# Designed miniproteins, single chains, part 102

Each design is a single chain, and the fold is of that chain. pLDDT is the mean over its residues in the fold that is shown.

## One batch from the design tools (miniprotein)

Design m3752
Fold by ESMFold2-Fast:
Structure m3752 (fold): chain A 67 residues (1-67)
Amino acid sequence: MTVEEAAKILSEKFGLSLEEARRIIEGAIELLKNFSEEVAVEFLVKESGLSEEEARYVLELAREILK
């Protein structure tokens, strides 16, 4: 999965602009490289205004990109 594919999915699912969705997925990728999943969820909720469930969904997409 590419960043652009993930951004399109998030844009459609959460009603975000493609630019905002791309920023969120790029941030999630960096968080997963440097922090635990629990810390990444907390940061995404605070930074992006996502719910915990939405943040976990974003992290699943970021994991698919990192394969």
Scores: mean pLDDT 83

Design m3753
Fold by ESMFold2-Fast:
Structure m3753 (fold): chain A 59 residues (1-59)
Amino acid sequence: SRTEELVAERELRELGEEKGLSEEEIQKAIDRVHAALAAGDQAAVRAAVAEMAGDPSLV
């Protein structure tokens, strides 16, 4: 949904900024999460978030 996309975008931007990622890397993660949400692929959503967080235990 639009609300889920907006919430995910904000959370990913905050996480990426805290991790010192570039705007390009943050935008790539946002695009990946949006595509996964549209497809209903929760595993892909989790993988994109874990990659940004730098925490392999989330995968």
Scores: mean pLDDT 73

Design m3754
Fold by ESMFold2-Fast:
Structure m3754 (fold): chain A 76 residues (1-76)
Amino acid sequence: AAEEALELAKKGVEAILAGDLESAREYARKLEELGLPEAAKLMLEAVEAQERGDIVSALEAAKKALEIVEEYLKKS
């Protein structure tokens, strides 16, 4: 459901902020399963940026994933 996608995207942002990359990857996987591959890709890009120590790029990517989910909610 659209509410599940929003909750997953929010948890993904929180996981990136906490440095919990395993949870962030799991939330990205679940977003892809819900039919949101663009949001999932951005969340994985956030994980990769965080692994490089680029926290600014990580947060930007995670926020873009959330924006895509919010747009999906408006169209559903």
Scores: mean pLDDT 83

Design m3755
Fold by ESMFold2-Fast:
Structure m3755 (fold): chain A 64 residues (1-64)
Amino acid sequence: GAVYRVTATEDVTAVGDPPISLKKGETLLLEDPVFREDGLIEGRSVETGVPVLLDASKVEVEPV
């Protein structure tokens, strides 16, 4: 699928099992992210393969 780089603009947790904690400036790669109307991003972590949800207002997202 399409891979996107997510960069935390503030401390944020990508909610999943297990959760992924990001400090400001840290990055996470997501496969096939979906931008939801409720302000959440749903995607699959490339590194772990687990689905995660994170707050779109706390991250910047760019295609890789």
Scores: mean pLDDT 85

Design m3756
Fold by ESMFold2-Fast:
Structure m3756 (fold): chain A 82 residues (1-82)
Amino acid sequence: QKEVLEQVKRLLEQAKEAIEQGDLELAERHLEQALELLDNSVVKEDLVKYIDLLENISKALEAVRQGDKEAALEHIEKALSL
């Protein structure tokens, strides 16, 4: 379970780097992988962190799909701060 959170953080860092390089398609893939990992791994033991991660990653993915790099980075940073 802790390993799942570390994998999610790595994917978020990779998504951030992709956005900074202008590769929104790569950023979208990393964010989708992070969400899939959370959905398949029921990390119910820290429900508050799970909800905060899910919300911020979902908002980052939505921002990337809208082409809003600033909003995407803001939500990735919030997820990484957990």
Scores: mean pLDDT 80

Design m3757
Fold by ESMFold2-Fast:
Structure m3757 (fold): chain A 91 residues (1-91)
Amino acid sequence: SLGEEARRLAREARRLGREAIRLSLEALKTATGEKLRRAIAGALLGVGAIFESELAERIVEEGGDPERALRLARDALRDARAGLELAREAL
């Protein structure tokens, strides 16, 4: 179902978002200039992905619009992946 897909994608987004934050915080210990900007952006995207994923799961749990939940979960996953890429580039 759309709700099951949304929850699956949301959980993956949360996992990747947490990893983006972890790597960004590691990079922030030494990063300067462009790498510093990438590390900050990676952390912010990771935080955003976690919030979007939580909202997507909450919509499904409360019997809300499953298509909206799926869109939010997909947005969360895109943000998490982008954040993780920026965090890795900052290391």
Scores: mean pLDDT 92

Design m3758
Fold by ESMFold2-Fast:
Structure m3758 (fold): chain A 61 residues (1-61)
Amino acid sequence: SKKQEEEDLKFEIEYYEELLELAKKAKMPEEVIKTLEENIEIARNSKTFEEFSRKLAEATK
């Protein structure tokens, strides 16, 4: 299960990184780009998908 949790988190990081690259290419507003960068940072500082989800929810108030 630990490997599955690590793979799931890695998939989420890759997903947000792809969205960030697409947003930059599409010249989306800086606010959108910053939000994606913050989500990636939260994910990278998390050890599990559950921790990521909790921290993300906390960041949105």
Scores: mean pLDDT 79

Design m3759
Fold by ESMFold2-Fast:
Structure m3759 (fold): chain A 89 residues (1-89)
Amino acid sequence: MKERQLVTKAVGVVLRAIGEVEEILLKLKRGEISKEEAIKKLEEVKKELEEKTEELLKEAEDEELKEEIKHLTELTIKNIEEAIKEIKE
């Protein structure tokens, strides 16, 4: 049960991060924020996702569960990094 709760929390963290990224990119597309502000906000979302992932990894006692949490968050972190690169170009 606790393992299932940790996976559910990890999914929730990822979905919130994706939602925040989409909002930032939409605001940038609408001209509501600058490229510099968008980059700053994306860096903040990445940092929060990394910090929340570390907290979940500390609660996970099973190595397989740790790998699942890592895999779930790593793709989202990479997507944020790519978005930042595209805005900088």
Scores: mean pLDDT 82

Design m3760
Fold by ESMFold2-Fast:
Structure m3760 (fold): chain A 81 residues (1-81)
Amino acid sequence: SQQHFQQGQQDFNNGNFDMARMHFHRAIQQDPDFHQSWFNLGIVNDSLGNRDTSIRFFQRALELDPDFSDARTRLTQLQRQ
């Protein structure tokens, strides 16, 4: 839901990555087609150093919205390491 997505964003901005991850997982459970929740899980996992996990989440966001330029940019950056 929008509520879990917004809480996840707030937690991420406060540097609380574990809480952010929990809220984004809750958002996906309620709306698995909301590509922005998958994208934000990618951002959280990238911040935690979980490169392979973040790549998979960005790929899922692009599967749901192929025009999502932010997810494409992030994938390109991570795959060029």
Scores: mean pLDDT 87

Design m3761
Fold by ESMFold2-Fast:
Structure m3761 (fold): chain A 68 residues (1-68)
Amino acid sequence: HMKKPTPEIVEEAQRIIDKMREELKKLRPLTPEDEAAFQAAVDAMDPESLLASYGLEARRRYEKLREK
């Protein structure tokens, strides 16, 4: 077992992505693609879409969290 993503992992990913979103806004304005992706993801509550917006680094962090 332990193959299925737990709700805790999903919530952690969402929390991290939400924090990254806020931090990016402080450092620089978000690109139109980022804003569109965030709106779509928030509307659908899809953390995977948010991960794609940040690229490999965010995806890699999410995968490491999933492994644990």
Scores: mean pLDDT 57

Design m3762
Fold by ESMFold2-Fast:
Structure m3762 (fold): chain A 62 residues (1-62)
Amino acid sequence: SPEREALKANIRKLAEHYGLPDEEIDELLARFDELYAQGKPLEEVAREVVRRIMDLVAEREA
């Protein structure tokens, strides 16, 4: 869906902004697709993936 692809594009941009490596970004997007395939609402999927990005950023700054 256009909404799903737009969210994935925005998540990629966010992860790139925080300097995450491409391999890690691909893992995050694979997780997005997995959660969506499980029937979770797009808003919950996006929130979980963004939270994981923030956790990874915090780990790198610790």
Scores: mean pLDDT 84

Design m3763
Fold by ESMFold2-Fast:
Structure m3763 (fold): chain A 78 residues (1-78)
Amino acid sequence: SREEILEKWNSLSDEEKEELLAKLVELGRKYGEKLPEALAKELGIPLATAEELVARSGDPVTLMRMALLLYEKKKKEA
């Protein structure tokens, strides 16, 4: 839910938040129109889900969701 996303996001430090948002901006600049494909691979999610997230990336909660998915994937691989 939106509330669960906000709760998880607000549990992160300001430094973690900045690093995750900076990584999303970096991916956007690097991949451009291919960002959905790159996100699907980075996050281990279906391409259709990545396309929806990119299309809705103007919504702050969607950006938080993308950042949290990146955080959880990195945590599992560490």
Scores: mean pLDDT 82

Design m3764
Fold by ESMFold2-Fast:
Structure m3764 (fold): chain A 62 residues (1-62)
Amino acid sequence: MEGTHTRVITRMLSDAVRAQVRDAGGSEEEAERYVELVREAGKKGVSEAIRTANRIIEEIES
């Protein structure tokens, strides 16, 4: 149904976003909200997941 590569990449991007939120002193709840945005973008494809994750990281701390 969904592509295996898309799920793997979306998971990796989610982990990166979660790490950036923690490094910035954000809460676990904030991290999960950003991760959810990446997961939603991942449903549209890898490019959207990457774009969304990069935007979130830039907003937090590049």
Scores: mean pLDDT 76

Design m3765
Fold by ESMFold2-Fast:
Structure m3765 (fold): chain A 69 residues (1-69)
Amino acid sequence: AEPDLRAFLTRIPGVGQAVADAIIAAGYTTLEDLAAASPEELQKVPGVDLETARRIVLAARAVLESRAR
């Protein structure tokens, strides 16, 4: 797991502290969990709209792809 997943989430436009905490509480506790999620599933988290969900998934995938090189 990345150190401070919450800090990663709060850097994403539309994600504040409360939304980041809600995502983690919903069971998304790793970058791998976020990268594997569908935007449609993430938007079920309170405070997450479809646009924010897409940004979260793409950002998590980008970090994991960068680490695979």
Scores: mean pLDDT 78

Design m3766
Fold by ESMFold2-Fast:
Structure m3766 (fold): chain A 71 residues (1-71)
Amino acid sequence: SKELAEKHRRKAEELNEEAQRVAEEYGKRAEELRKESEEEALRALREGVREEAELTMKAIGEISSALGYEK
């Protein structure tokens, strides 16, 4: 089922793009917060890393699914 493999690969690509965007958004927020509070900036960075990791793990899962549909 090449079609199912392709679907999962595309979803993995979308999740990786989302992970990249999340990292960028939290990085910008942390820089803004750093001007007010270093503690708040650190919390924002930690949250961004956590969300990026979650999206990346989902992308890995989608790649694993795609591989399962390939011969």
Scores: mean pLDDT 82

Design m3767
Fold by ESMFold2-Fast:
Structure m3767 (fold): chain A 100 residues (1-100)
Amino acid sequence: SNLLKKIEKYSEEIQEAADALTRLLRAVAADPRVSPEQAKKIIAHAFAAFASLMDLDFETALEEVRKIRDLLVEAGASPEALAHADRFIELVEKAKEKFK
C-alpha cells in the first residue's frame, strides 16, 4: 500500500520526466549532428535513466541524464535536445527533494 500511494503521489512528475526523456530521444533521432555512435551511447544511458526512474532511484536517473547532456554538448546537438535533458533534470531534482 505504501508503494502504491508513493507511485500515485509522484505519478504526474514521473510521467512528465519520462515524457521529457522520450522527447529528448526523438530530438536526437532527428538531429544530423549526432553520429550513430553518439546516438547509441545516448540511447543506452536513456534506457538506464528510464529504469532508474521507474525504480524511484532519482539519483541514478539524474547521473544517467547528465551523461546524456554531456554527450549532446560534445555532439553540438540542437538546443531542443538540451532543453529536454534540462527539463528531465529539473523534474527529477524536485521529486528527489519531496522524497526527503
Scores: mean pLDDT 82

Design m3768
Fold by ESMFold2-Fast:
Order: structure tokens, then sequence, then C-alpha cells
Structure m3768 (fold): chain A 88 residues (1-88)
């Protein structure tokens, strides 16, 4: 799946809430470097893995880094693009 700036994406993230269920979120590609804006999570840093130099952005992998409040630590989730949408 090729992704471009302005595309809306549905992401499936690895479970990081102690559940067996994957977490699904909506995201938007904000720049050509593959940075993502996650709907409802402005404190999260998210990016397409592999950038444009990895198989011409054929990868569907996503890295999400979220701050853990009050700890100074970060939670890291790996995810994948499950659907391309234009709804963000």
Amino acid sequence: MEVKVGDGLRLRLSPFAGSQEPVEVDARVVNEEGDLEIAGHPDWDARLVGDKFSEGRKGNAVLVIAPIPGTGLYSIALGEIVEKRDSL
C-alpha cells in the first residue's frame, strides 16, 4: 500500500492496554517524512516505518511512541495500516 501526504489511515496497534484485542485508531499523514497525526492522541509521536527509502513506501508498518503521564517514560507500540481512508 502506497501512502501520500494528507491520506487518512486506519491503524491496528499491538495491544498495549493489557488486553488481547488490538487497538484501532485513525491517523493522517502530515508530511512526506511519514509523520502521522493520531486522532484523539495529540501527545503521541507516530511515523510510518521504512520511510520512502524502504521499498518505496510499500511497507504498512507504523511506530507509535506515547508518553506515560507522570513517569518520564514512553510506551512504544508497533502497528500496521489496515485501511486507507480519506476521512481525516
Scores: mean pLDDT 66

Design m3769
Fold by ESMFold2-Fast:
Structure m3769 (fold): chain A 86 residues (1-86)
Amino acid sequence: MTVEIIARGADVGTKMAILGVGVEGELQGGRTETEVDGDELRVIIRDASQATRDAAIATARGLERAGAKVEIREEGDRLRIEIEAP
C-alpha cells in the first residue's frame, strides 16, 4: 500500500517525527519521497508494510493528543494522513 503524510505549520519536532516514519518505511522495503514547500511537509511511502502503516497512524494519533488536528483517510490502497499544527 501507499502511505501519504502531509503536515502543515509543523514545528521541528513534529517534522522529525514524520520524517522518522518515512525512514522506517524505506528500511522496511518501501520507497520514501519527501517534499518540503514552505510550511508544508509531505512524505509519501510507496510499497509500505503493515508495520509502516501502523507506525504512521500511531505517530499521527500521538500528534493529535498533543493538540494537532489530524485527519486519516483510506482511499483505495492509499492511507492519507493530514496534520495541522495546533
Scores: mean pLDDT 85

Design m3770
Fold by ESMFold2-Fast:
Parts: sequence; C-alpha cells; structure tokens
Structure m3770 (fold): chain A 78 residues (1-78)
Amino acid sequence: SLEDRTLLTLYKLQLEKGLPTVREIAEALGISQSTASRILNKLVEKGLVLRIKVGKTTYYLLTPKGVERVEEIKKKEE
C-alpha cells in the first residue's frame, strides 16, 4: 500500500540522513507533496509517525509503533 511504502521510505531516509521533510519523502516516493502530506497526516493520526515543526520546516519521524510496523512490512516482503 502507499501507507506501507511511505513508512519504508521514512525509515530509509532516517537511516541515510536523519530528519526527513515532506518534500524529501514525496521526492523519494515519486508523488506530489500534497499526496505525501495527506498520507503522513493519516500516519500521524494512527500514531505511526510524529510531526515535528522547527520554524517554517516540518519534519517527520517514526514513532516506536511506526518502527514496529516497518519491521512487520520488511518481514512480509522478505
């Protein structure tokens, strides 16, 4: 699903560079920032992702529940 791909992308970006923005997530997924923002908002509501705002920039991080979900997705794919 797009939600699962978003979680995997967020996990990879956090490993590579730390704190990803919606722009970076959208670019990595090949989707619009508007679409990425909608999916990220759903994931925040589910408690899988945390939104952090620093000045004008918004960053997204996996919660512990989000990390567990990524591990489940990875196990299913492998």
Scores: mean pLDDT 83

Design m3771
Fold by ESMFold2-Fast:
Structure m3771 (fold): chain A 60 residues (1-60)
Amino acid sequence: MEGTPEGELDTVARHLRERGLAASDEAIDAAREKYKPELEKVTSDEERQRLLRRFVAEAR
């Protein structure tokens, strides 16, 4: 993964699954679809970190 929005979401989703923190695969998929386009628009690291935290919260 080279730091693409998809790669970052994949990494976080993998960690959630490995730790049993995700509500379901469907929840991960829905959150990924929701936050992928937002991550593509983000130009700052601060906004990226905020979106990733929200993705984690929505996927639980």
Scores: mean pLDDT 73

Design m3772
Fold by ESMFold2-Fast:
Structure m3772 (fold): chain A 79 residues (1-79)
Amino acid sequence: MKEEAEKLIEEAKKEYEKGTSDDMVKAVTLYVKAGQLGDKETTIESAEKLEEIAKEAKDPIVESLALMGSSVLRLEAEN
């Protein structure tokens, strides 16, 4: 589970570095999956990364998906 979450985070980083909106959407999806599969620390880390992506996003779709994903992960971390 933690090892699977770490692999998803590494894949998300690679997708985000490609720099297209489609690749950034894939990165957001992978961070959300990592946060849902990982421990509480990984969930918080993934939420923080999604918030960072949202702040840097020039594409409104990427921003919206990152903000939604971050909100879901923060709610899961509270429980």
Scores: mean pLDDT 82

Design m3773
Fold by ESMFold2-Fast:
Structure m3773 (fold): chain A 75 residues (1-75)
Amino acid sequence: EDKRLAADLYHALGHLLFSKGDYEGAVEAYEKAIKLYEESGQPRADVYRDLAEAYRKLGQTEKAEEWEKKAESLE
């Protein structure tokens, strides 16, 4: 699916940005990946946790906890 392939690419981009310390960029990339995975009917708990980790690096603990809970609901 086009959306799943795009989601995989944004997920990979998020990992790259996170590894470089660009946590704000990682959040944007992970959010795009999540939206595309959800629209394709294939939500991914791993991407939700990656987004939560990026939010923790930004000090946004409440948002991180929300995404961790969403990841748990998928498993």
Scores: mean pLDDT 85

Design m3774
Fold by ESMFold2-Fast:
Structure m3774 (fold): chain A 56 residues (1-56)
Amino acid sequence: MDERAERAAVDAAVEAARAGASPQEVLDAARRAAEAAGGRQSVVDRVVARIRRGLG
């Protein structure tokens, strides 16, 4: 598993949420950060899905 991509996604989601971003903007930021960190598509999709569940 690519822990670096997962951490990048979570960090980006937290920062976007603190900045007052919408749920969709939070998910978009998480996806971009995971991809930029070299995350495989399966890892990126899983982390984004988990963050989406956390947002409700």
Scores: mean pLDDT 80

Design m3775
Fold by ESMFold2-Fast:
Structure m3775 (fold): chain A 55 residues (1-55)
Amino acid sequence: SPLEESIKRLREQVELLRRKLAEYEAAGAPQGLIDEIQKNIDRLEEIIKKLEEEL
């Protein structure tokens, strides 16, 4: 379904952001950048949760 496809794409985005976050943390990136990526991950996770409640 379009909903299942959207959830799959959002999960893929979260995984990419998690890898990016880990790389930036390992590289000693500024805390503000790390916080912004984490904030984006948290927002996507909330969207995924809400969409999964509709399945």
Scores: mean pLDDT 88

Design m3776
Fold by ESMFold2-Fast:
Structure m3776 (fold): chain A 85 residues (1-85)
Amino acid sequence: MKIAIAAETEEEAKKAQELGGPNTVAFAMSPVEGVKKGIELGADAFGAASKDVKERMEAISLALKYGVKAYFAFTAEEAVKLARR
């Protein structure tokens, strides 16, 4: 299972990639850009950390349209944990 994670900062992205393991790719970008990147890479699941409700809702809508499981959390670490379930 390939997991794509969008984090608010480069440091959070590195942490998420370490926690997610070898099938995880993490990027410092918006949730919407992260979903697009995840779809491009053929991800089975997408996780995002964002405090912006509008960004999260747009990303959820896009993920549902393309059949990607989407998980949202306050931190990238929690997003990784949810996406790995």
Scores: mean pLDDT 74

Design m3777
Fold by ESMFold2-Fast:
Structure m3777 (fold): chain A 64 residues (1-64)
Amino acid sequence: MKEKFRFAFNSILDFAFFRSQGLSLKEIAERLGVSVATVRKRRRETEEALEQVAKEIVEYLKKL
């Protein structure tokens, strides 16, 4: 399994976990030591990377 996939997956899980606990984006940003804008940018980049990986997995499965 590729490190890029693991990193993206871990970031999404961390975000989902904190949101389930009722933490706001500002609280998450403070905990990570970055700005809210940086959190939003990283989230978007992670989502785009995960979307690409998901497409590759789906195409691979279709070849089975």
Scores: mean pLDDT 65

Design m3778
Fold by ESMFold2-Fast:
Structure m3778 (fold): chain A 90 residues (1-90)
Amino acid sequence: DPAEEVLKEMEEEFEETVERGREAIENNDVEETEEVLTLLGAMSASFEVAGRYELARRAEEARDELLLEWAKKHGKLEEVLKRLEERRNR
């Protein structure tokens, strides 16, 4: 089933991207962290278009979790929380 194969590939790519984000935050790599957050947002949108709503939700949650972890580390927690609230209201 091509759809099942595509889903597994999407899940693997998502998991690899989340791991990249965790490593970037641990290493204080701001540029890589921003790239991963952007990629997770794009993945969520792509998964939703593909009808993979659960995977899209997981990607969005992972992005928000990594974003909050990054924000706490850089003293930007309030700024990030405001941005997440504004995005939810768009």
Scores: mean pLDDT 78

Design m3779
Fold by ESMFold2-Fast:
Structure m3779 (fold): chain A 88 residues (1-88)
Amino acid sequence: SAEEKKNKEKIEQIRKLYEEAVEELGKTEEGKEVIKKAEELAKRENLSPSALLQATVSLGYLAGLEVAKEAIEEAAKIAEIDVSVFLE
């Protein structure tokens, strides 16, 4: 119960970080292209809003966008995982 509450709080914090990262991506031409790609993927694969959010940030990271990289690094700190396992 207490652990489930902590996990839900961490997931919500990560969700907010990713939502903010997507908003920042939307302010640049490179980020807009990433968002467009993620939306096309979501339509094709019928992704949930949460999966679309994850896909957008991941595609931003793969495109070399610092905003996406910073969001993933901060999310890893909240989740208490080693960033090297997925930021390579």
Scores: mean pLDDT 81

Design m3780
Fold by ESMFold2-Fast:
Structure m3780 (fold): chain A 97 residues (1-97)
Amino acid sequence: SAELEKKIKEIEERIERIEELVRRAEEALRAGRYEEAERLVLEALRLGAETILELRALLAENADNAEVQKKLQELLRRTRELVERAVELYARIEAAR
């Protein structure tokens, strides 16, 4: 449906924003800007958690549509990988202080 396609597009755009936040946090960490790196990674974690919850809801609502399930599972996989990367980055920021 047009509504579902719009939601998927919004989620894809949010995942791109999370990727950008993680990239910027990595750059800030390399530059010794620990407070900026922490702020960026915490924002990435917040958006990642929100995106995972939205994807889980959409997966439940579309349980009978195999193509939609496959697309949503791929987006969930990408979001989980970004969250894991952000968690690892947060640990590095805390260690560097």
Scores: mean pLDDT 91

Design m3781
Fold by ESMFold2-Fast:
Formats: structure tokens, sequence, C-alpha cells
Structure m3781 (fold): chain A 106 residues (1-106)
């Protein structure tokens, strides 16, 4: 339900933040910015889900998933470290799962 959607979105925000840090350390600054956008969008999704705004939470979680996927693609294009690319890909997978849970709760 709404609590599960909020928890999944909170986990997606954390993973996107870790991906942003890894990308920045590898010099992939564009990927770091995109992962940062994903983290903010996922945090918004968690807040909206906890406040009962199920449709808004789903839209925010879907935006986070798109930003996280772009961050992973950009990390590869910028030649980020294998670890930074892996972190970005894991964050994108988590964001996709959060978007699925949020949409099911709506």
Amino acid sequence: GAEEAAEEASEAAYEAGEAANAAEKSGALKAAMMAGVAAVAAAVAATLARRGHAEGAAEAAEAAARAAEKAAETAREEGASEEAVKEAEEAAEEAREAAREAREAA
C-alpha cells in the first residue's frame, strides 16, 4: 500500500544519492547531476505517498526512474569507473521498482 510505496521510494532516493557520490568521485559530473535529480524526485515520491497523494507519488517515482536511467547511461558515456556505473545501474533498478510499487498503490 502507501507505506510500502513510501519505503521503496525512500530506498530509491538513498541509492540514487550513493550513485551521485560515486559518479562525482569518478569525475562523471553530468551523471552525478542526473543521479542527484533522481534522488530528489524519489524523496518527493516518498513524501507524497506518506501524505496520501498516491497519483502524485506515482508520477514523482516515474520521474525518478527516468532520471536514474539517464544517470546510468550518462555515467557509461562519460567513462565513469566500473563501480560508479554499477552503482548507477543498481539505483536505476531500485527506482524502477519504486515506480512500479507507487503506480500499484495509486
Scores: mean pLDDT 88

Design m3782
Fold by ESMFold2-Fast:
Structure m3782 (fold): chain A 88 residues (1-88)
Amino acid sequence: MRAEELLEEVYRLAEEADRLIAEANEAIAAGDLERALELLRRALELAREAARLAEEAYELEPSEELKEIAEGFRAAAESLERRIEALK
């Protein structure tokens, strides 16, 4: 299914973003804010792409479940952007 293929990519991107966020948290704990910001910015790029693909999945298959998934990924990307702004 087309929406399912998009969701597979969304979750792959989310997994990679989560790995970068975890590494960024380790950098923050070590006092390396420059490294943390680089990692969080990379994670934000992936989070934005995941949000875009989740929205495309919702457009292909308009359902309450896919709407909630798309809204969730959009909110996550916005939250990460605010976190980056607070750290710089």
Scores: mean pLDDT 87

Design m3784
Fold by ESMFold2-Fast:
Structure m3784 (fold): chain A 64 residues (1-64)
Amino acid sequence: MEVHVIEVGDQKITITITPDSVEIEVSGPMTPENKAAAEEAIAKFRPLAELRRERLRAEVEAAR
């Protein structure tokens, strides 16, 4: 399990990566500007998080 926190303006984006899932949580005031910035950051980091999840899953599969 890995947790990454990204600060975008007044918002925090928490990305939790496990072998089985990628969870993205956004906290802070949700203005239209903050929402757009958070969506851009999520779109950028989501594919990287999915690649990391697949690697963690492969490590678990290799152990059993």
Scores: mean pLDDT 79

Design m3785
Fold by ESMFold2-Fast:
Structure m3785 (fold): chain A 57 residues (1-57)
Amino acid sequence: AAAPVTGGALGTTDRAPLAPEQQALFDELSKLATEMLRAGVAPEEVGAKLNEIIAAR
């Protein structure tokens, strides 16, 4: 049980929930990024590929 730590230390809290369609897109991109990284693709290449997919939408 963690007591509230006062000191301005805020972690990444849950933001407003995304729409289901946005959640689906995020899931798709996250899965693709994970698979590419697991395959040994450089992070910069993964970023370029994700940006290409987003731009194509």
Scores: mean pLDDT 69

Design m3786
Fold by ESMFold2-Fast:
Structure m3786 (fold): chain A 80 residues (1-80)
Amino acid sequence: SQIYDLVMTVLSTNDDNSMRQMMIMLGMSDNDADSFIQDNSSMNGMGRVLSMIGFLRRQGRLTDDQYQQIRDAIQDYISG
């Protein structure tokens, strides 16, 4: 899935563009995504992914399917 691929890229490279694309796909505005990247620029890829999950879950904005795709990528990253 595109979410899975973007999560794997962020976990491996901490790439701002991939993080931004993922957040927008998950329903964040351009402004919220850019602010998140700036506010969390010192975090590694895992830290940013986990912080994003926490933010989106508090907002009620993650579907169970989206959450599962992100969890699958994290599990595969840790296992590989």
Scores: mean pLDDT 84

Design m3787
Fold by ESMFold2-Fast:
Structure m3787 (fold): chain A 73 residues (1-73)
Amino acid sequence: YGAVGQELFNQEKYEEAVKWYEEYLKENPEAAEAWNNLGKALEKLGKLEEAKKYYQKALELDPSHKEAQENLK
């Protein structure tokens, strides 16, 4: 599901990754992994407060999401 978003992130195209995940999440709002990955891309852009909100959203959807738990420490 996140292949395009992950590829953009890996290429350091963080703004494009954010846009891709935002569009994906409009149709797939329960995708905890995509919320976490949106947060990671925003963190790379220095948008730490916004990233934190999306890590929290990922944990609300999947409390066992280890990466989101770690990102909120």
Scores: mean pLDDT 83

